# Ledger of designs, part 24: designed miniproteins, single chains, continued (3)

Each design is a single chain, and the fold is of that chain. pLDDT is the mean over its residues in the fold that is shown.

## One batch from the design tools (miniprotein)

Design m8802
Fold by ESMFold2-Fast:
Parts: C-alpha cells; structure tokens; sequence
Structure m8802 (fold): chain A 100 residues (1-100)
C-alpha cells in the first residue's frame, strides 16, 4: 500500500500538471488549488495509515512539493496563493511529523 500511495501521488502530480497547463482563468486555477488541497490531504492520510518508510515519506514529500511548486508558478492571485500556501504548510507539517 505504500507503493500504491507513491503511485497515486505521481499520477496526481501528472494530472494536476496537465490541468495547470490547460487552465486559462482564475476560477479554473481556484478549482485546481481546491483539487490539490483535497487530494494531497487524502494521500497524506493514507500515508499516515500505510506505515511508510522514511525513504518513501521523503519521496512522497518530493512529489507533493513539486506539484505545489507547479501550482505556485501559475497562480498570480493573492487570494489563491494564500489558500495554496496555507494548505502546503498543513501538509508539510503532517509529513514532517511522520518523518520525526
């Protein structure tokens, strides 16, 4: 199930990257950020239950971090940026707790 979590995270990153490339409006970017928040929190919850190794958790952190960076590169609205940053802080704190 740890390998399944990583495979889901990579598939999610690929899907979000494609959606970001296609996005043309702030509303579409808002929907993509909401999708990122929901799916990243779901993936992290599964990681917390899966008994992932430290190496697997670092890989998950890399995948989710790269996905977040792709979002920040496209978002110019202050409102959307603040929502994305708040979510990234919560997700990062949860992953850091698992690595401790």
Amino acid sequence: SADDVLAEAEAFKARLTAELAAAKTDEELRQIVDEFIREAERIVARAEEAGMSREQLRELQRILGETFEAILARVTSREITERALAAAQRISARLQGLLA
Scores: mean pLDDT 86

Design m8803
Fold by ESMFold2-Fast:
Structure m8803 (fold): chain A 80 residues (1-80)
Amino acid sequence: MQRITVKTTKGKLNIASVQKVVSKFGGKIEKSEDRAALTQVEVVVPAKDSDKAVEALQELVKQEVPDNSYHSVEKVGDVA
């Protein structure tokens, strides 16, 4: 499994849309948090589909989050 972290300016990302995208790749949302200035969503997907999942999540945040607002989609290594 590959962990992917999605971060956006708080309130700009629809979590239900993230869930739909991740579910298409056989993944799931592990954690979703609103922190002071941002929404952070951690998802896990099968490693074989991780690149496609990252692309799909990048397109989702590009569509939902304004260009002048912070967003990132990042593969995270499982380092303790």
Scores: mean pLDDT 77

Design m8804
Fold by ESMFold2-Fast:
Structure m8804 (fold): chain A 72 residues (1-72)
Amino acid sequence: SSLQQQIAEVQQRIDELKKRLQELQKQLDEAAAKATTVDQWMQVISLAVDISVLKSEIARLERQKQQLEQQL
């Protein structure tokens, strides 16, 4: 693949993950607002962990894209 194609593929993946991040953030906000039991707070913690992992993956892909763009 050309360098431009590689950048486009990474950007597409970033966009997909950012959309997923927005969905999880909404779920977290709703779950946190309703949480009154230990089990409900455990669900909030689980969502927060998933969001953290997803943010790390987005950051990794953003760095990869930046490195590819510097080669143009």
Scores: mean pLDDT 89

Design m8805
Fold by ESMFold2-Fast:
Structure m8805 (fold): chain A 82 residues (1-82)
Amino acid sequence: MEEEESRELLKEVIKKIYGEETPEEKIEEYLEKVLEEVRKLLEEQKAAVEAGDEKKVEELRKLGLELSKLSDEERVELLIKK
């Protein structure tokens, strides 16, 4: 399942950033924050596409390209620090 697989991968990335000894409750907190920020970006993209806002769609595409230059650890850390 895509969501379950994504959650497990994100937990491993969070443990890599903050350390293996990070409490499970804190890992879940960071995981939920990352998922919420990703959800907001996806909702913004969907709204722009549905509104036919080509400029906003292109801006979000460029943001996605910039994020793709970052490592998985850097992307997750940036989303947590928002």
Scores: mean pLDDT 75

Design m8806
Fold by ESMFold2-Fast:
Structure m8806 (fold): chain A 100 residues (1-100)
Amino acid sequence: SVEELLENLKEQVEHFKEILKNNKNIPKEIQEKLIEVFEEMLKLAEEDENHVEKIKELAEKVREEVEKDKRLSDNDKEAINEALDWIIEQAEEIEKAKEE
């Protein structure tokens, strides 16, 4: 159901936020930026009928900022990109469920 997918997305976003807060290698400024983006993606998935494209646009912008940040390790960049990919996949499943 849409409700179960949204609950799963919300729980996983909270999990990603916890991982970010516990990662001492990621600067606080970047942690806060990523948390804001994850929360905006969740809000879009909950409230917007065309959320997938908007979430993809947010993810692309964040990927560009993350890739340019010399303070982030390649492993941290990969983990952030994987989190963004997972959120996009869940957003696509939510959109599909809303149409069925």
Scores: mean pLDDT 81

Design m8807
Fold by ESMFold2-Fast:
Structure m8807 (fold): chain A 78 residues (1-78)
Amino acid sequence: MESIEKEREELLKEAEELLERLREAADQGNVTEATSLAREIGRVLRRLKELGAEEEVVKKLEDEALSYYIQAAERAAA
């Protein structure tokens, strides 16, 4: 149980770091980079779900990633 909890903490930190990079890509309107980062975040979040992470935590991170991705697309279209 302890090793699973630690893996969830490490994946949560990884997701937060990827979200920060996605935010930077969104600020620049870099849709290509944002797409790549969103896919990596999706993989990390999927693994978090497999390890029994709280549904609300995963959903919040998923919503943040989607929001930044949409922002990148909107900025690229402007």
Scores: mean pLDDT 82

Design m8808
Fold by ESMFold2-Fast:
Formats: sequence, structure tokens, C-alpha cells
Structure m8808 (fold): chain A 66 residues (1-66)
Amino acid sequence: APPITLAEIDAAYAAFAADPDDLEAQLAFGEVVARAVADPDEAVRAHARARLAAARAAHADLEALP
């Protein structure tokens, strides 16, 4: 798989944040985060965890998030 960029994480988060009820956006964001937390780059992992924490803080009831 191609390496995950910070821009890809931010784009997935932005799509999710624009419509939190969109299950496809929730799933896509979850998949990007799951891939990013497995990335060998610590900065990529930290950024993914920060975006996930922000999503959970704003939308605590969403089950599609990892």
C-alpha cells in the first residue's frame, strides 16, 4: 500500500467533519486512521491519533470510529 500522508489524514477528517452522519465518510476516515496508526513514521501515527481524538471529542456517539 502507498504510504499515508498527513494531507490524506486531514482530507479524510475534513470529509467526516463536513457530514458526521455520512457512514461512508466515517468508514473512510476509520480506515485511514487504522492504516496511519500502523505507519512506521511516528509523526503520521501521532497526527492520526490527534485527529481521531478530535473526532471522538466532537462526536462521542459515533460507532464507526476505531
Scores: mean pLDDT 75

Design m8809
Fold by ESMFold2-Fast:
Formats: C-alpha cells, structure tokens, sequence
Structure m8809 (fold): chain A 95 residues (1-95)
C-alpha cells in the first residue's frame, strides 16, 4: 500500500539523520562536541516535526523549516534526505 511505502521512506530518512549524529560522535574531537550537540538537537526537533506532519499535513511547512536549518548547519546532502522524509510524512498524513 502507499501508506506502508510512505512510512518505510519516512523511517529510512529518520535513521539516516540518527546515523549522521552517531558518525559525528565517533569521528569528531572534544573541541567539536558543540557541533555534535547541535546536530543531535536538530535531529530531535526534526523527528518531532515529522511525527506531527504524519498526523497533520498542515504541519509540513514547520518540518521543512527544520530541514533548512539542517542544511545550514550540516550540509545540503542531509537537507535533501530530510526533505524526502517530509514528503513521505505528508503522504502518510493524506492516506
């Protein structure tokens, strides 16, 4: 079903965000911990916004703003993954 496929895509994008935080924790020095903490905060806010968007498509613009913050702090590749997660959440909410 479309709903199941959208859920799998949203879960995949969320896991990618978590994996990025884990990678940063094991590869960055103590001096770079503020960056790791910021990425973790953004990932937490993103997950909360995606859950909200999956229940209500009117919440998708808020999730997209967090995606733009991720793009500014971490880079455009992760921003693209987050945008895909937001789209999947919209599809789940509309199903």
Amino acid sequence: SLLRRAAELAAGASILSIGAVEHLRITLSADQQPLVDRVEELARRLNEALIRAMRDPSAAPEAREIAREVGREVGPVLEGAVESAVRAAELIAEA
Scores: mean pLDDT 64

Design m8810
Fold by ESMFold2-Fast:
Structure m8810 (fold): chain A 79 residues (1-79)
Amino acid sequence: DRQLELQQELSLKLLPLVEEAKKKGISEEEILKLIEESLRENGIKAEVEDGSLTVHELPKSEEQVEAIVKKFEAKIKSL
């Protein structure tokens, strides 16, 4: 399934940025919120509840995946 492949690609691309955020001392809860914001700002419905991220929609394109990754990276670098 192409959409599942895009979700896996997104997760793999976010992983090094999550590690960068942890090195900056950003909490796991805050990291999840930044991922949620990056997803929502790019049209993917997602929620953080009780320390867990739930993604309600799969990515539709590689361009959407790239936009989410760039947005998350920008949010981390601005902290």
Scores: mean pLDDT 82

Design m8811
Fold by ESMFold2-Fast:
Structure m8811 (fold): chain A 65 residues (1-65)
Amino acid sequence: SMVEQVNALLEEARKLVEQGRLQDALTKIQEAIALYRTLSPADQAAVAPKIQETMEYWARATLAA
């Protein structure tokens, strides 16, 4: 499903952050957000917290670098 694809992209982004690959992580987050925009309102509500958490994780890592 598209929800599973969004979650997979966010998990890839987290792994890239852990590797210090911050630009690659941002690319995966942007891909996840683009896919998110095509979802139903119910599916958007289901994944929005994970997108927010992943963005915050990326932002904190970027400030620490």
Scores: mean pLDDT 87

Design m8812
Fold by ESMFold2-Fast:
Structure m8812 (fold): chain A 71 residues (1-71)
Amino acid sequence: IGELLKKMAKADLEEFEKLWREAVRRSLEEGLSLSDEEEAELEKKYKEEFEKIKEKLEELRKRRLEKRKKE
């Protein structure tokens, strides 16, 4: 899953969503059968993680652009 996260960090937003959905799908499949309530809670949690990763990606892109302009 670490390699997937690395790919997500390098990918465009559309590809990032694809890879993130794949990671969530695999986690749910490996997590076995969950109750509807547990699934809803997991989706909420994953949505928050997605937003955090998205913010990190935007910050990393901003930093990369700044460094390239300074060079």
Scores: mean pLDDT 60

Design m8813
Fold by ESMFold2-Fast:
Structure m8813 (fold): chain A 71 residues (1-71)
Amino acid sequence: MSPKEKVLEELKKLVDRLLREGASVREIAREVVKKANELGKKYNLSDDEKSEILNEVMRYLEELRQRRELE
């Protein structure tokens, strides 16, 4: 698994956890950005790679949010 894939999976896991804890979409987005910056430093990701990961994670969050609200 590439460093980019590891970061993406960690951020998706964070989203799943925070949604279960009842965090708002705004709080989750803020925590995702913080964690992405932290993991980006750890895995030496480029700004472009970090942006691609953030876009994918935010899309994942929106899909999970809509699915949860439609229960």
Scores: mean pLDDT 79

Design m8814
Fold by ESMFold2-Fast:
Structure m8814 (fold): chain A 85 residues (1-85)
Amino acid sequence: MKKKLEIEIKVGIALITLGVAVAVRNPSKRFARVEDLPPELQELVDRAVELSKKAIQAINEGNYDEAEKFAEEALRLARRAMDLV
């Protein structure tokens, strides 16, 4: 079964994309803290992380279709965060 690995890769790409967006927007040492980000970027980061957690939970429950949906939404939010930088 390869769906689990595919979903985990999508979650990983989403989190990496968020990290890049944060680094580009604010290169200072404080960019590592969500509270120091602009509100719109902070909200996107929070939602993408929440969806990533839901995707992992769905994988653990064997709900691969739901996990894939959450992972894709997290990736979409990560791409939106890049649009703000």
Scores: mean pLDDT 72

Design m8815
Fold by ESMFold2-Fast:
Structure m8815 (fold): chain A 82 residues (1-82)
Amino acid sequence: RPPTVEEIVKLAEAVANGEVPEEFPEMKGLSQEQRKQLILATILGMSEEKQEEIIEELEKSKSPLLQEMAKEIREALEKEKK
C-alpha cells in the first residue's frame, strides 16, 4: 500500500534531523543519502496529486535539505514523464 502524504513528510523531516522513524527501524543502518533516495523512490510511485502535495509541504519547511529534496522530486518527475 502506498504511504500517505503525511507519512512521507514525516519521513523526510526525520531524515533531515538525523532521526529514524519508529515505523522504519531498518533505516537506522542506512546513510542519510540512502534514506533520502528511498523517500524519493517512494514518492515517484505515488499519484501525481500526492506528489504535488508532498512537494508543497517540503518547500514550506525551513530545512535546506527538505527544500533540496523537493527540487530533486520535481526534476525526477519531469524525467519520468509518461
Scores: mean pLDDT 73

Design m8816
Fold by ESMFold2-Fast:
Parts: sequence; C-alpha cells; structure tokens
Structure m8816 (fold): chain A 67 residues (1-67)
Amino acid sequence: SAELDALYRALPAERRAWFALFATHLDDPAVQRLVAEFLADPSPARLAELLARVPEELRGAVRDLLG
C-alpha cells in the first residue's frame, strides 16, 4: 500500500532490511497495525507483540535487526 511504502522510505537504512523481512506478511491488517504502532512508539511490549505475529524462524533475525 502507499502508506506502507511511505513508512518504508521513512525508516533509517539499517531498519529497512528489517521492514523488508515483513513484506510478505504485511497482507494481514493486524500485522500492518502492529508495525505502524511499533515504529511510532517503540517499546519492549510492542516488539514482543510484533514477534508473536511472525513465523518462529524469523523471530531471531527480527530481534537482531531491531537491536
């Protein structure tokens, strides 16, 4: 979507790789909302909620890219 494309372009370069990792999962409106909420106000609780919505295989990479 145009909103997600704008959000991706606004991210620092180091976080763009992390965002791209979610590209295939952004068809879920719940995931889209959680990503937007995390980017607006990052917190451990929001990160945990986001991680719960991604496949287990991606959780380690997402944690590493966001740290």
Scores: mean pLDDT 63

Design m8817
Fold by ESMFold2-Fast:
Structure m8817 (fold): chain A 91 residues (1-91)
Amino acid sequence: SAIAWNNLGLVLKNLGRHEEAIKAYERALELDPRFEKLAHNLAVFLRSLGRDEEAAVQEEDREALKADPSAETFVAIVLSRIGVLEDLRAE
């Protein structure tokens, strides 16, 4: 459940387990790419950690979802960007 992964992310964030919290939020977005408020909350959280590039990717995806609200486009864009975020973290 996307809601369960989001709730896990909130608990991990409150415990200071930031990387695990981010992974839980990303899993929630993977399960429900249309969870627009979660994408925004993840961007705010990433920015609070000084991870501005990853936060910018989340905000860009949010604007793309507003411009083209088709379900297929949502899945394609959000999942593609989750891959970009993983690549940014690997560097």
Scores: mean pLDDT 67

Design m8818
Fold by ESMFold2-Fast:
Structure m8818 (fold): chain A 67 residues (1-67)
Amino acid sequence: MDEAIRKVGEALGIDPKTIEELLEKKKKGEKLSPLEENIVNTVESWEKSAAPAQAGRQASLEIARQE
């Protein structure tokens, strides 16, 4: 989890601490904005796969963000 948060934060230019807060909000069942939900979903996907190499790091995350 921590590694996925760090990787996503670095790729998107977001502080890992901010991402951790978003994950906490989701765990509490609070409503997230579409942008925040996308960030959380991205972190969860990276955690599940634990294979950043497959995603092509920053490039893949950037493309996903723009879609």
Scores: mean pLDDT 68

Design m8819
Fold by ESMFold2-Fast:
Structure m8819 (fold): chain A 63 residues (1-63)
Amino acid sequence: ELSKHVQYALASMSHLEIPEVVARILDEKVRSNDTFPPSLIPLELGRYLLLYERGASEEEIRE
């Protein structure tokens, strides 16, 4: 299951179909950083979505 912070970010962008790979990478980043600011999660989600739409690999998105 996705972390609560990631779930809230996805809910705020419910009008978009978020790919599972993007949601998973975002969740991994949030979970690996205990001090990750929740306010930055929507910005990271937007960045990952743009990279995904442009054909970036999972490794490129994680950068």
Scores: mean pLDDT 72

Design m8820
Fold by ESMFold2-Fast:
Structure m8820 (fold): chain A 74 residues (1-74)
Amino acid sequence: SRKEKIKEIVKKALKEAGIEVPDEVVEEAVEAVLGTGPIEVEAPAAAYRAARAAGVDEGKALKVAKKAQELALE
């Protein structure tokens, strides 16, 4: 599903950044941004939200969002 694809991208971006976030927090972040937009827009937004919810600073959260965008574009 689209939700599962975005969740996978977010989890991979967080893992590559060395940030461990509970699955529940990732799912909440994905649900908060999930709409009709393209995955390459929604995945970075979800990744940023999840990183920030885990206490990661803005600069690092933006780097995670950029990685999620790269993964969404493949």
Scores: mean pLDDT 83

Design m8821
Fold by ESMFold2-Fast:
Structure m8821 (fold): chain A 109 residues (1-109)
Amino acid sequence: RLEETRLLLRQTVLEIVAKKYAELGKDDKAKKYRDASKDKDKTLKMIDKLQKQLDDLMNKIGKKKGIDPSLISPLDIAEYLEEQKKNDPSLTDKDVQAQLQIIMAILLG
């Protein structure tokens, strides 16, 4: 059923997010997303929060580039994260790659 398929996809997104945070050594964040993926209501609430955070990010990128947020491409997101890395020496290539993969998972879910 479509609703069951949508739930499975959303749970898979949270599992991907948890895995990426674990790979970065952010175990507390990884646990939070993994625990949320085990329960339907927690999954829906967490996905809504992530979608809102993504919308906020898309609006920031759109404002910086002077384009409508709905027209922002994965390349625009990657360029934004690369610029953030240049301004923050604590961010590694691995951090940027993980953030991009997380954002792409949320966009596809």
Scores: mean pLDDT 81

Design m8822
Fold by ESMFold2-Fast:
Structure m8822 (fold): chain A 57 residues (1-57)
Amino acid sequence: SLEERAERALEALRANPTPVVKRVAARDMGLSLAQVETILSDRERGLALLLEALARF
């Protein structure tokens, strides 16, 4: 499901939160670096952002 994809994407980002990984994620999901930082710092808002981003693809 879309929710399962969002949870897996969050898990992957949290496993390797390096500057390179953050930049690649921002580019691939069409997000700003500030939004990627929000994904890592705020689980509730982060999952909402991931759901919105993944729904566009």
Scores: mean pLDDT 80

Design m8823
Fold by ESMFold2-Fast:
Structure m8823 (fold): chain A 70 residues (1-70)
Amino acid sequence: MSGSELFDRLVELALEASKTFSREEIERLDRTARIVAEETGEPYAVAMTRLLEEALRDREATMRRMDELL
């Protein structure tokens, strides 16, 4: 995926997440994506995109995973 395609996908997912998740949940997603990016060496945008897709598919499992990391 190109940087432009990744950015467009991240924006789309962020807009859907803003309708679905609370501000506090979005902040937790951001913290988790930063931790994952630092631990794995993966770019933040890639980590955040994957985490948002996961959360939109399975909110409960994603929230539990974040509780273990934070």
Scores: mean pLDDT 78

Design m8824
Fold by ESMFold2-Fast:
Order: structure tokens, then C-alpha cells, then sequence
Structure m8824 (fold): chain A 83 residues (1-83)
């Protein structure tokens, strides 16, 4: 649905804005407030998982740039499964 795709786009925009002035912990906290998204800190890593079309996709990000790439990949998968 367009609503969920919009939420992921807002997540990316928020992370890009926050990454200049906020810690990775705040970004993980913001992601966990979103529907069907789970983010966990494991030392210097972030484990991000989201259910799309009944399948759970898991990504491991070592920094904020990788976290953004994982969210972009989730948007691509959501768009592809919708069509």
C-alpha cells in the first residue's frame, strides 16, 4: 500500500536529517516506532528486519549509510512485490 511505502521514504529522510545531529540509537528508536519494522543494536551494528508480502527480510548495517541502503532496498522490494 502507498501508506507503507510513504512511511519508508519518511524513515530514510528522517535518518538522513538526524545523522547530521543525532546518534544511531535515536534512529534505531525511530525505526522501531514504525509498523512491521524492527531494529536492534548489536555493538557497532544495527540489525534491521521488516515483513513484506509475508516474508521477513533481514539486513545488517555497520553504519548509518548501510542502514539507509537497507531501507532503500526495502522500498524497492515493496514496490516490486506490489506489482
Amino acid sequence: MDIEEGVLEVAIASIRTASRNASMDKMVEALNQMPNIRAEREGDKVILSKEIGGVVHTYVANDIDELVKALEELIRLKHELKR
Scores: mean pLDDT 69

Design m8825
Fold by ESMFold2-Fast:
Structure m8825 (fold): chain A 100 residues (1-100)
Amino acid sequence: LDEKVEKELKALDAMAKSLDPDNSGTISLQDAKDFLRSALPEKYQPYAIKLLEEKAKELNTDTLSEEEFKRLYVEVLLKIFKELKNEESAELYEKLLEKL
């Protein structure tokens, strides 16, 4: 798992940086929503968008840090993999949450 974890951590970093083209260290709610709509199956988009909006409300902000967005995205994927009974991917993404 460790090699797969490190590879996925690098992929998450690249994803977050691609959503922060101005290198501000933050991702706008709109860009985060647009990414989730493009990256996730339509069935899971409402759940992901709701979590994102709840997180933004909790933080009292219109942006998330790159680290906050990576964590949120991993949490969404972990829920999806558990619902799909994909034990290997669920285990991998639980380990990713421990490293974030």
Scores: mean pLDDT 81

Design m8826
Fold by ESMFold2-Fast:
Structure m8826 (fold): chain A 55 residues (1-55)
Amino acid sequence: ALSAAAEQLFAALRASSRNRREFKRLLASVLDLPFSEVEPLDDAQLARLVQEHLA
């Protein structure tokens, strides 16, 4: 399960992105990670990554 902060971040980024690729690009920028590390991740892996960043 995502924390409230992680869910809010995901919702904001989805609202700001035109597609899944842009969503991952924005997420990579927010987390200060290379896009190449974020692009191959599925939704569960992205959720864990965001929770780790916010912990």
Scores: mean pLDDT 77

Design m8827
Fold by ESMFold2-Fast:
Structure m8827 (fold): chain A 65 residues (1-65)
Amino acid sequence: ELEKRRKAVEAALAGNFEEALKIYPEDEIIRKAYENKDNPSKTAALVTAAALRLVAEELPYQELD
């Protein structure tokens, strides 16, 4: 499921929101980004939030020296 989210986030970052929703239609953040595609600042913030959430799930949550 994380792999589907990763591919959907990558598609959304490339501006392919329709493809992103086809890959993972249940992602609420990506859906909201698509619904707000006429507001580029809001869309960019939502897509960035989705990407950061995915990265946090794949990488250690603690900072290491």
Scores: mean pLDDT 69

Design m8828
Fold by ESMFold2-Fast:
Structure m8828 (fold): chain A 76 residues (1-76)
Amino acid sequence: GPYVEVKVVIRDAEGKVLAEVELSGTDTEEIDKKVVEAIKAAFEANDEIVVEAEITYEDPETGETKKEKVRLVYKK
């Protein structure tokens, strides 16, 4: 697949860092699996987590480098 770089920081409701994940490569399925496993582990141990993800990727049609930021909140 296309090359991607992913940086994920997972925090609790108090802002404490629970996990940090930095991954890069062309195996998007492996990257997704590792990120999902980190999120699941943090959420199992905490009533609320905040996931902040920064994704850098190359558009496969144009070759342009794009960067997106995503913030997700999970609550029990």
Scores: mean pLDDT 83

Design m8829
Fold by ESMFold2-Fast:
Structure m8829 (fold): chain A 92 residues (1-92)
Amino acid sequence: MEELKKKLKETIERANELIQRLERLHRELVRKGAPKEKRRELVLVGASISANIMHAYILIKDPTATEEELKKTLERMEKTIEEAERLLKELE
Protein backbone atom coordinates (compact mmCIF):
# COMPACT_ATOMS: atom_id res chain seq x y z
CA MET A 1 0.00 0.00 0.00
CA GLU A 2 2.56 2.63 1.06
CA GLU A 3 4.85 1.68 -1.88
CA LEU A 4 1.93 2.01 -4.34
CA LYS A 5 0.95 5.40 -2.88
CA LYS A 6 4.60 6.54 -3.19
CA LYS A 7 4.76 5.39 -6.84
CA LEU A 8 1.44 7.14 -7.51
CA LYS A 9 2.80 10.41 -6.04
CA GLU A 10 5.92 10.11 -8.23
CA THR A 11 3.70 9.44 -11.28
CA ILE A 12 1.62 12.56 -10.45
CA GLU A 13 4.88 14.61 -10.50
CA ARG A 14 5.75 13.23 -13.96
CA ALA A 15 2.19 13.88 -15.18
CA ASN A 16 2.30 17.52 -13.98
CA GLU A 17 5.60 18.02 -15.84
CA LEU A 18 4.01 16.60 -19.02
CA ILE A 19 1.02 18.97 -18.69
CA GLN A 20 3.47 21.91 -18.66
CA ARG A 21 5.21 20.54 -21.78
CA LEU A 22 1.86 20.01 -23.54
CA GLU A 23 0.82 23.61 -22.69
CA ARG A 24 4.12 24.98 -24.07
CA LEU A 25 3.72 22.95 -27.28
CA HIS A 26 0.08 24.06 -27.63
CA ARG A 27 1.13 27.74 -27.43
CA GLU A 28 3.83 27.08 -30.06
CA LEU A 29 1.36 25.35 -32.40
CA VAL A 30 -1.08 28.27 -32.04
CA ARG A 31 1.77 30.71 -32.89
CA LYS A 32 2.69 28.66 -35.99
CA GLY A 33 -0.94 28.47 -37.14
CA ALA A 34 -1.02 24.65 -36.95
CA PRO A 35 -4.31 22.86 -37.88
CA LYS A 36 -7.06 23.03 -35.24
CA GLU A 37 -7.28 19.21 -35.18
CA LYS A 38 -3.66 18.84 -33.94
CA ARG A 39 -4.23 21.52 -31.27
CA ARG A 40 -7.43 19.78 -30.08
CA GLU A 41 -5.55 16.45 -29.75
CA LEU A 42 -3.10 18.11 -27.31
CA VAL A 43 -5.99 19.62 -25.29
CA LEU A 44 -7.75 16.23 -25.03
CA VAL A 45 -4.59 14.43 -23.86
CA GLY A 46 -3.96 17.19 -21.29
CA ALA A 47 -7.55 16.89 -20.01
CA SER A 48 -7.14 13.10 -19.65
CA ILE A 49 -3.93 13.52 -17.63
CA SER A 50 -5.57 16.18 -15.40
CA ALA A 51 -8.56 13.89 -14.68
CA ASN A 52 -6.21 11.01 -13.76
CA ILE A 53 -4.18 13.29 -11.42
CA MET A 54 -7.37 14.37 -9.60
CA HIS A 55 -8.51 10.75 -9.20
CA ALA A 56 -5.03 9.73 -7.94
CA TYR A 57 -5.04 12.49 -5.28
CA ILE A 58 -8.47 11.29 -4.06
CA LEU A 59 -7.21 7.69 -3.76
CA ILE A 60 -4.00 8.71 -1.93
CA LYS A 61 -6.11 10.52 0.72
CA ASP A 62 -8.73 7.74 0.98
CA PRO A 63 -7.90 5.31 3.85
CA THR A 64 -10.38 2.77 2.35
CA ALA A 65 -8.65 2.68 -1.06
CA THR A 66 -7.67 -0.88 -2.08
CA GLU A 67 -4.37 -2.05 -3.59
CA GLU A 68 -6.31 -2.98 -6.75
CA GLU A 69 -7.71 0.57 -7.12
CA LEU A 70 -4.25 2.12 -6.59
CA LYS A 71 -2.64 -0.31 -9.07
CA LYS A 72 -5.33 0.27 -11.74
CA THR A 73 -5.01 4.05 -11.35
CA LEU A 74 -1.20 3.83 -11.58
CA GLU A 75 -1.44 1.66 -14.74
CA ARG A 76 -3.98 4.09 -16.28
CA MET A 77 -1.74 7.09 -15.54
CA GLU A 78 1.35 5.34 -16.97
CA LYS A 79 -0.54 4.59 -20.23
CA THR A 80 -1.74 8.21 -20.50
CA ILE A 81 1.81 9.47 -19.83
CA GLU A 82 3.15 7.15 -22.57
CA GLU A 83 0.53 8.44 -25.04
CA ALA A 84 1.37 12.07 -24.15
CA GLU A 85 5.14 11.46 -24.59
CA ARG A 86 4.47 9.82 -27.98
CA LEU A 87 2.34 12.79 -29.09
CA LEU A 88 5.01 15.28 -27.93
CA LYS A 89 7.68 13.39 -29.92
CA GLU A 90 5.50 13.42 -33.07
CA LEU A 91 4.55 17.12 -32.84
CA GLU A 92 7.85 18.59 -31.58
Scores: mean pLDDT 83

Design m8830
Fold by ESMFold2-Fast:
Structure m8830 (fold): chain A 88 residues (1-88)
Amino acid sequence: MEEEERIRRIREEFAAEWAEIAAKLTTEEEKEAFALLRRAAEELLEARVVEGASEEELERLDAALQEEVLPAFIKMAEAKGIDVEARL
């Protein structure tokens, strides 16, 4: 179905974007902390899919995770003295 295909594409794009960020992390602690955050984000996204979230709702969730949650995590990690080298 078109809805299921679009949701699948969003999930694939999410996985690819988070993998790119993970590849730029340099320390094992950063990688482990980020892997935990990524897993929690993936689980939240999957729960929303199961709840029947629309493509637009999933896109908004992904944007919020990347624009608000991920930067907040990076800022918090840096404040704790963890060096983060996630660069564009």
Scores: mean pLDDT 65

Design m8831
Fold by ESMFold2-Fast:
Structure m8831 (fold): chain A 91 residues (1-91)
Amino acid sequence: MSPEAQRYREEAIEGTERAAEGGLKGDATKATGGALRAIGSALHGEITGALSEEAARKMMEGAGKATLGGIKGDEEEARKGIEETRKGAEE
């Protein structure tokens, strides 16, 4: 994996974890910041060709699930979102 692809994947995972944690704790700033970091990193990776469209899509979908699950207080859904982001990162 290129250093760029690895960095985008790491940032997407970290952003997703922060979004889930922020949502679960009711911290809108952390939830929003985490979600934007995850989605932004996945999109930048796709646009620059460092990530495939499929990998970027899975990471963005995971970030969305983690954020919404966190906001709803659904720890299982938040965890599933994080796992989906990690699966996208492994592609």
Scores: mean pLDDT 81

Design m8832
Fold by ESMFold2-Fast:
Structure m8832 (fold): chain A 67 residues (1-67)
Amino acid sequence: DKVKKLAEETRDRIKTLLTNRGDYAGVTLKKVTEEEAVFEITSKKLNETRDSVIKMPKKDSYKLLKS
């Protein structure tokens, strides 16, 4: 559950970054482990879907709420 919450927070972070760039079409969580999450990211500008592997931030999650 905690690992899933971190993955969902990371998904929301990606969504925010893409939205700020005008490039948000979709972000789907495909797989989550304690060390990494795999996201399927769809670019609005390119109309392309790609898998992205992101390391899970165990200690740096506090930065998410400030930026």
Scores: mean pLDDT 69

Design m8833
Fold by ESMFold2-Fast:
Structure m8833 (fold): chain A 73 residues (1-73)
Amino acid sequence: NKQNQLQEKLLEVLLDAHFSQEKSQQIAQELAALGEELNEEKINEVLNKFQLSEDEKKFIKGQTEQVAQELDL
């Protein structure tokens, strides 16, 4: 399941970047739930739900887009 792989990979990336476990799990779950509808606008909508700096949003967006491309999403 590509959504499960996206969620697991994003969780690992966010934890490695020293985001909290709870925040990392919530962000990874919300982004993975987009699935095939994953695009810049939807990613921004998800990230705006969380208290993140602009640098953190840029980092998470870039990682999400990279992992999604690797998974053909």
Scores: mean pLDDT 83

Design m8834
Fold by ESMFold2-Fast:
Structure m8834 (fold): chain A 70 residues (1-70)
Amino acid sequence: SRWDEIARLLKEAVEIKRELYKLYPNDEELKKEVDELMDKLMDAVLNGDIDRLREVVEQLKKLLEEAKKK
């Protein structure tokens, strides 16, 4: 269902946020960027906008990939 897909994407985003905070616990700029993306994620969830939700999760994935290159 649409809600099952939203729940799965939300869980994936939370797991990415957790991994970023674990890798860089003292990086306040990174945390701010993650929090801004999580705000966009919640807006997408509230509007049931799966395409926007997928887009935000992809942005979080790219942020994690860039963070790992530091």
Scores: mean pLDDT 84

Design m8835
Fold by ESMFold2-Fast:
Structure m8835 (fold): chain A 69 residues (1-69)
Amino acid sequence: SELKKKSEEYRKMAPYSPPEVSELLLQLSDAYENGDLEKAKALEEQLRSLRPDVLRAVAERLLEVADSI
């Protein structure tokens, strides 16, 4: 599912990010895996405020994967 793809993408980026971003990415991964969309949106807003480049990178990767199908 699309939620699982988002969960996996955030989880993949976590180990290559600074600690504060990594923890947020892991929480986002868990939120999407559990289908907690309200929590996921709140966390994405936090990520956008802290690192808008990371949020954009995830969106671009998801678009690229969709385009290859």
Scores: mean pLDDT 75

Design m8836
Fold by ESMFold2-Fast:
Structure m8836 (fold): chain A 77 residues (1-77)
Amino acid sequence: MSPEARAELQRALLAAVNKLQDLASQGASPEELRKKAEEEIARIRELGRALGAPQAVIDAYVAALEEVANLLIEEQK
């Protein structure tokens, strides 16, 4: 993939992580965090497809975001 496409996906991932962290810091419920994570994952998948990213790259970025969401949800238990 192009360096520009990779940078765009990296920016999207960081923005998604920041949104989830901000929501968690505000005391969001596990349900709210799951919903937001699902929305952000869908956005990353859509962006990756639009940029022509290899599926393995899209899956890696999605997995990273899922891991962040899971850690934040565990902290709310």
Scores: mean pLDDT 84

Design m8837
Fold by ESMFold2-Fast:
Structure m8837 (fold): chain A 100 residues (1-100)
Amino acid sequence: MLSSEEIVEKAKKEVLEILKETQEEINAISDELSKEQQLELKEKFEEELQKVEDAELELRKLLDNKAPKEEVEKKAKQLIEIAKESKENILKLLEKIKKE
């Protein structure tokens, strides 16, 4: 079974991969977008990144406070879910923009 530190590291790596995939989806169409669409996408991505950063801070706080492993596992799963939801929100915006 993984230590609390290993659980956090694994979650951070998974989140980084999700964020990288999200950025690649944005980059794939950015040159086809108007200035206004690029700004809307940038603002939405920054909003979604803030949610992920807030969740990472909460997870780090639990680790620093030597919280029970079960609590760390729960927050790590929540962080990954927030990153996945962030990606889905960006993909939905990209789909909307492509229809314009």
Scores: mean pLDDT 85

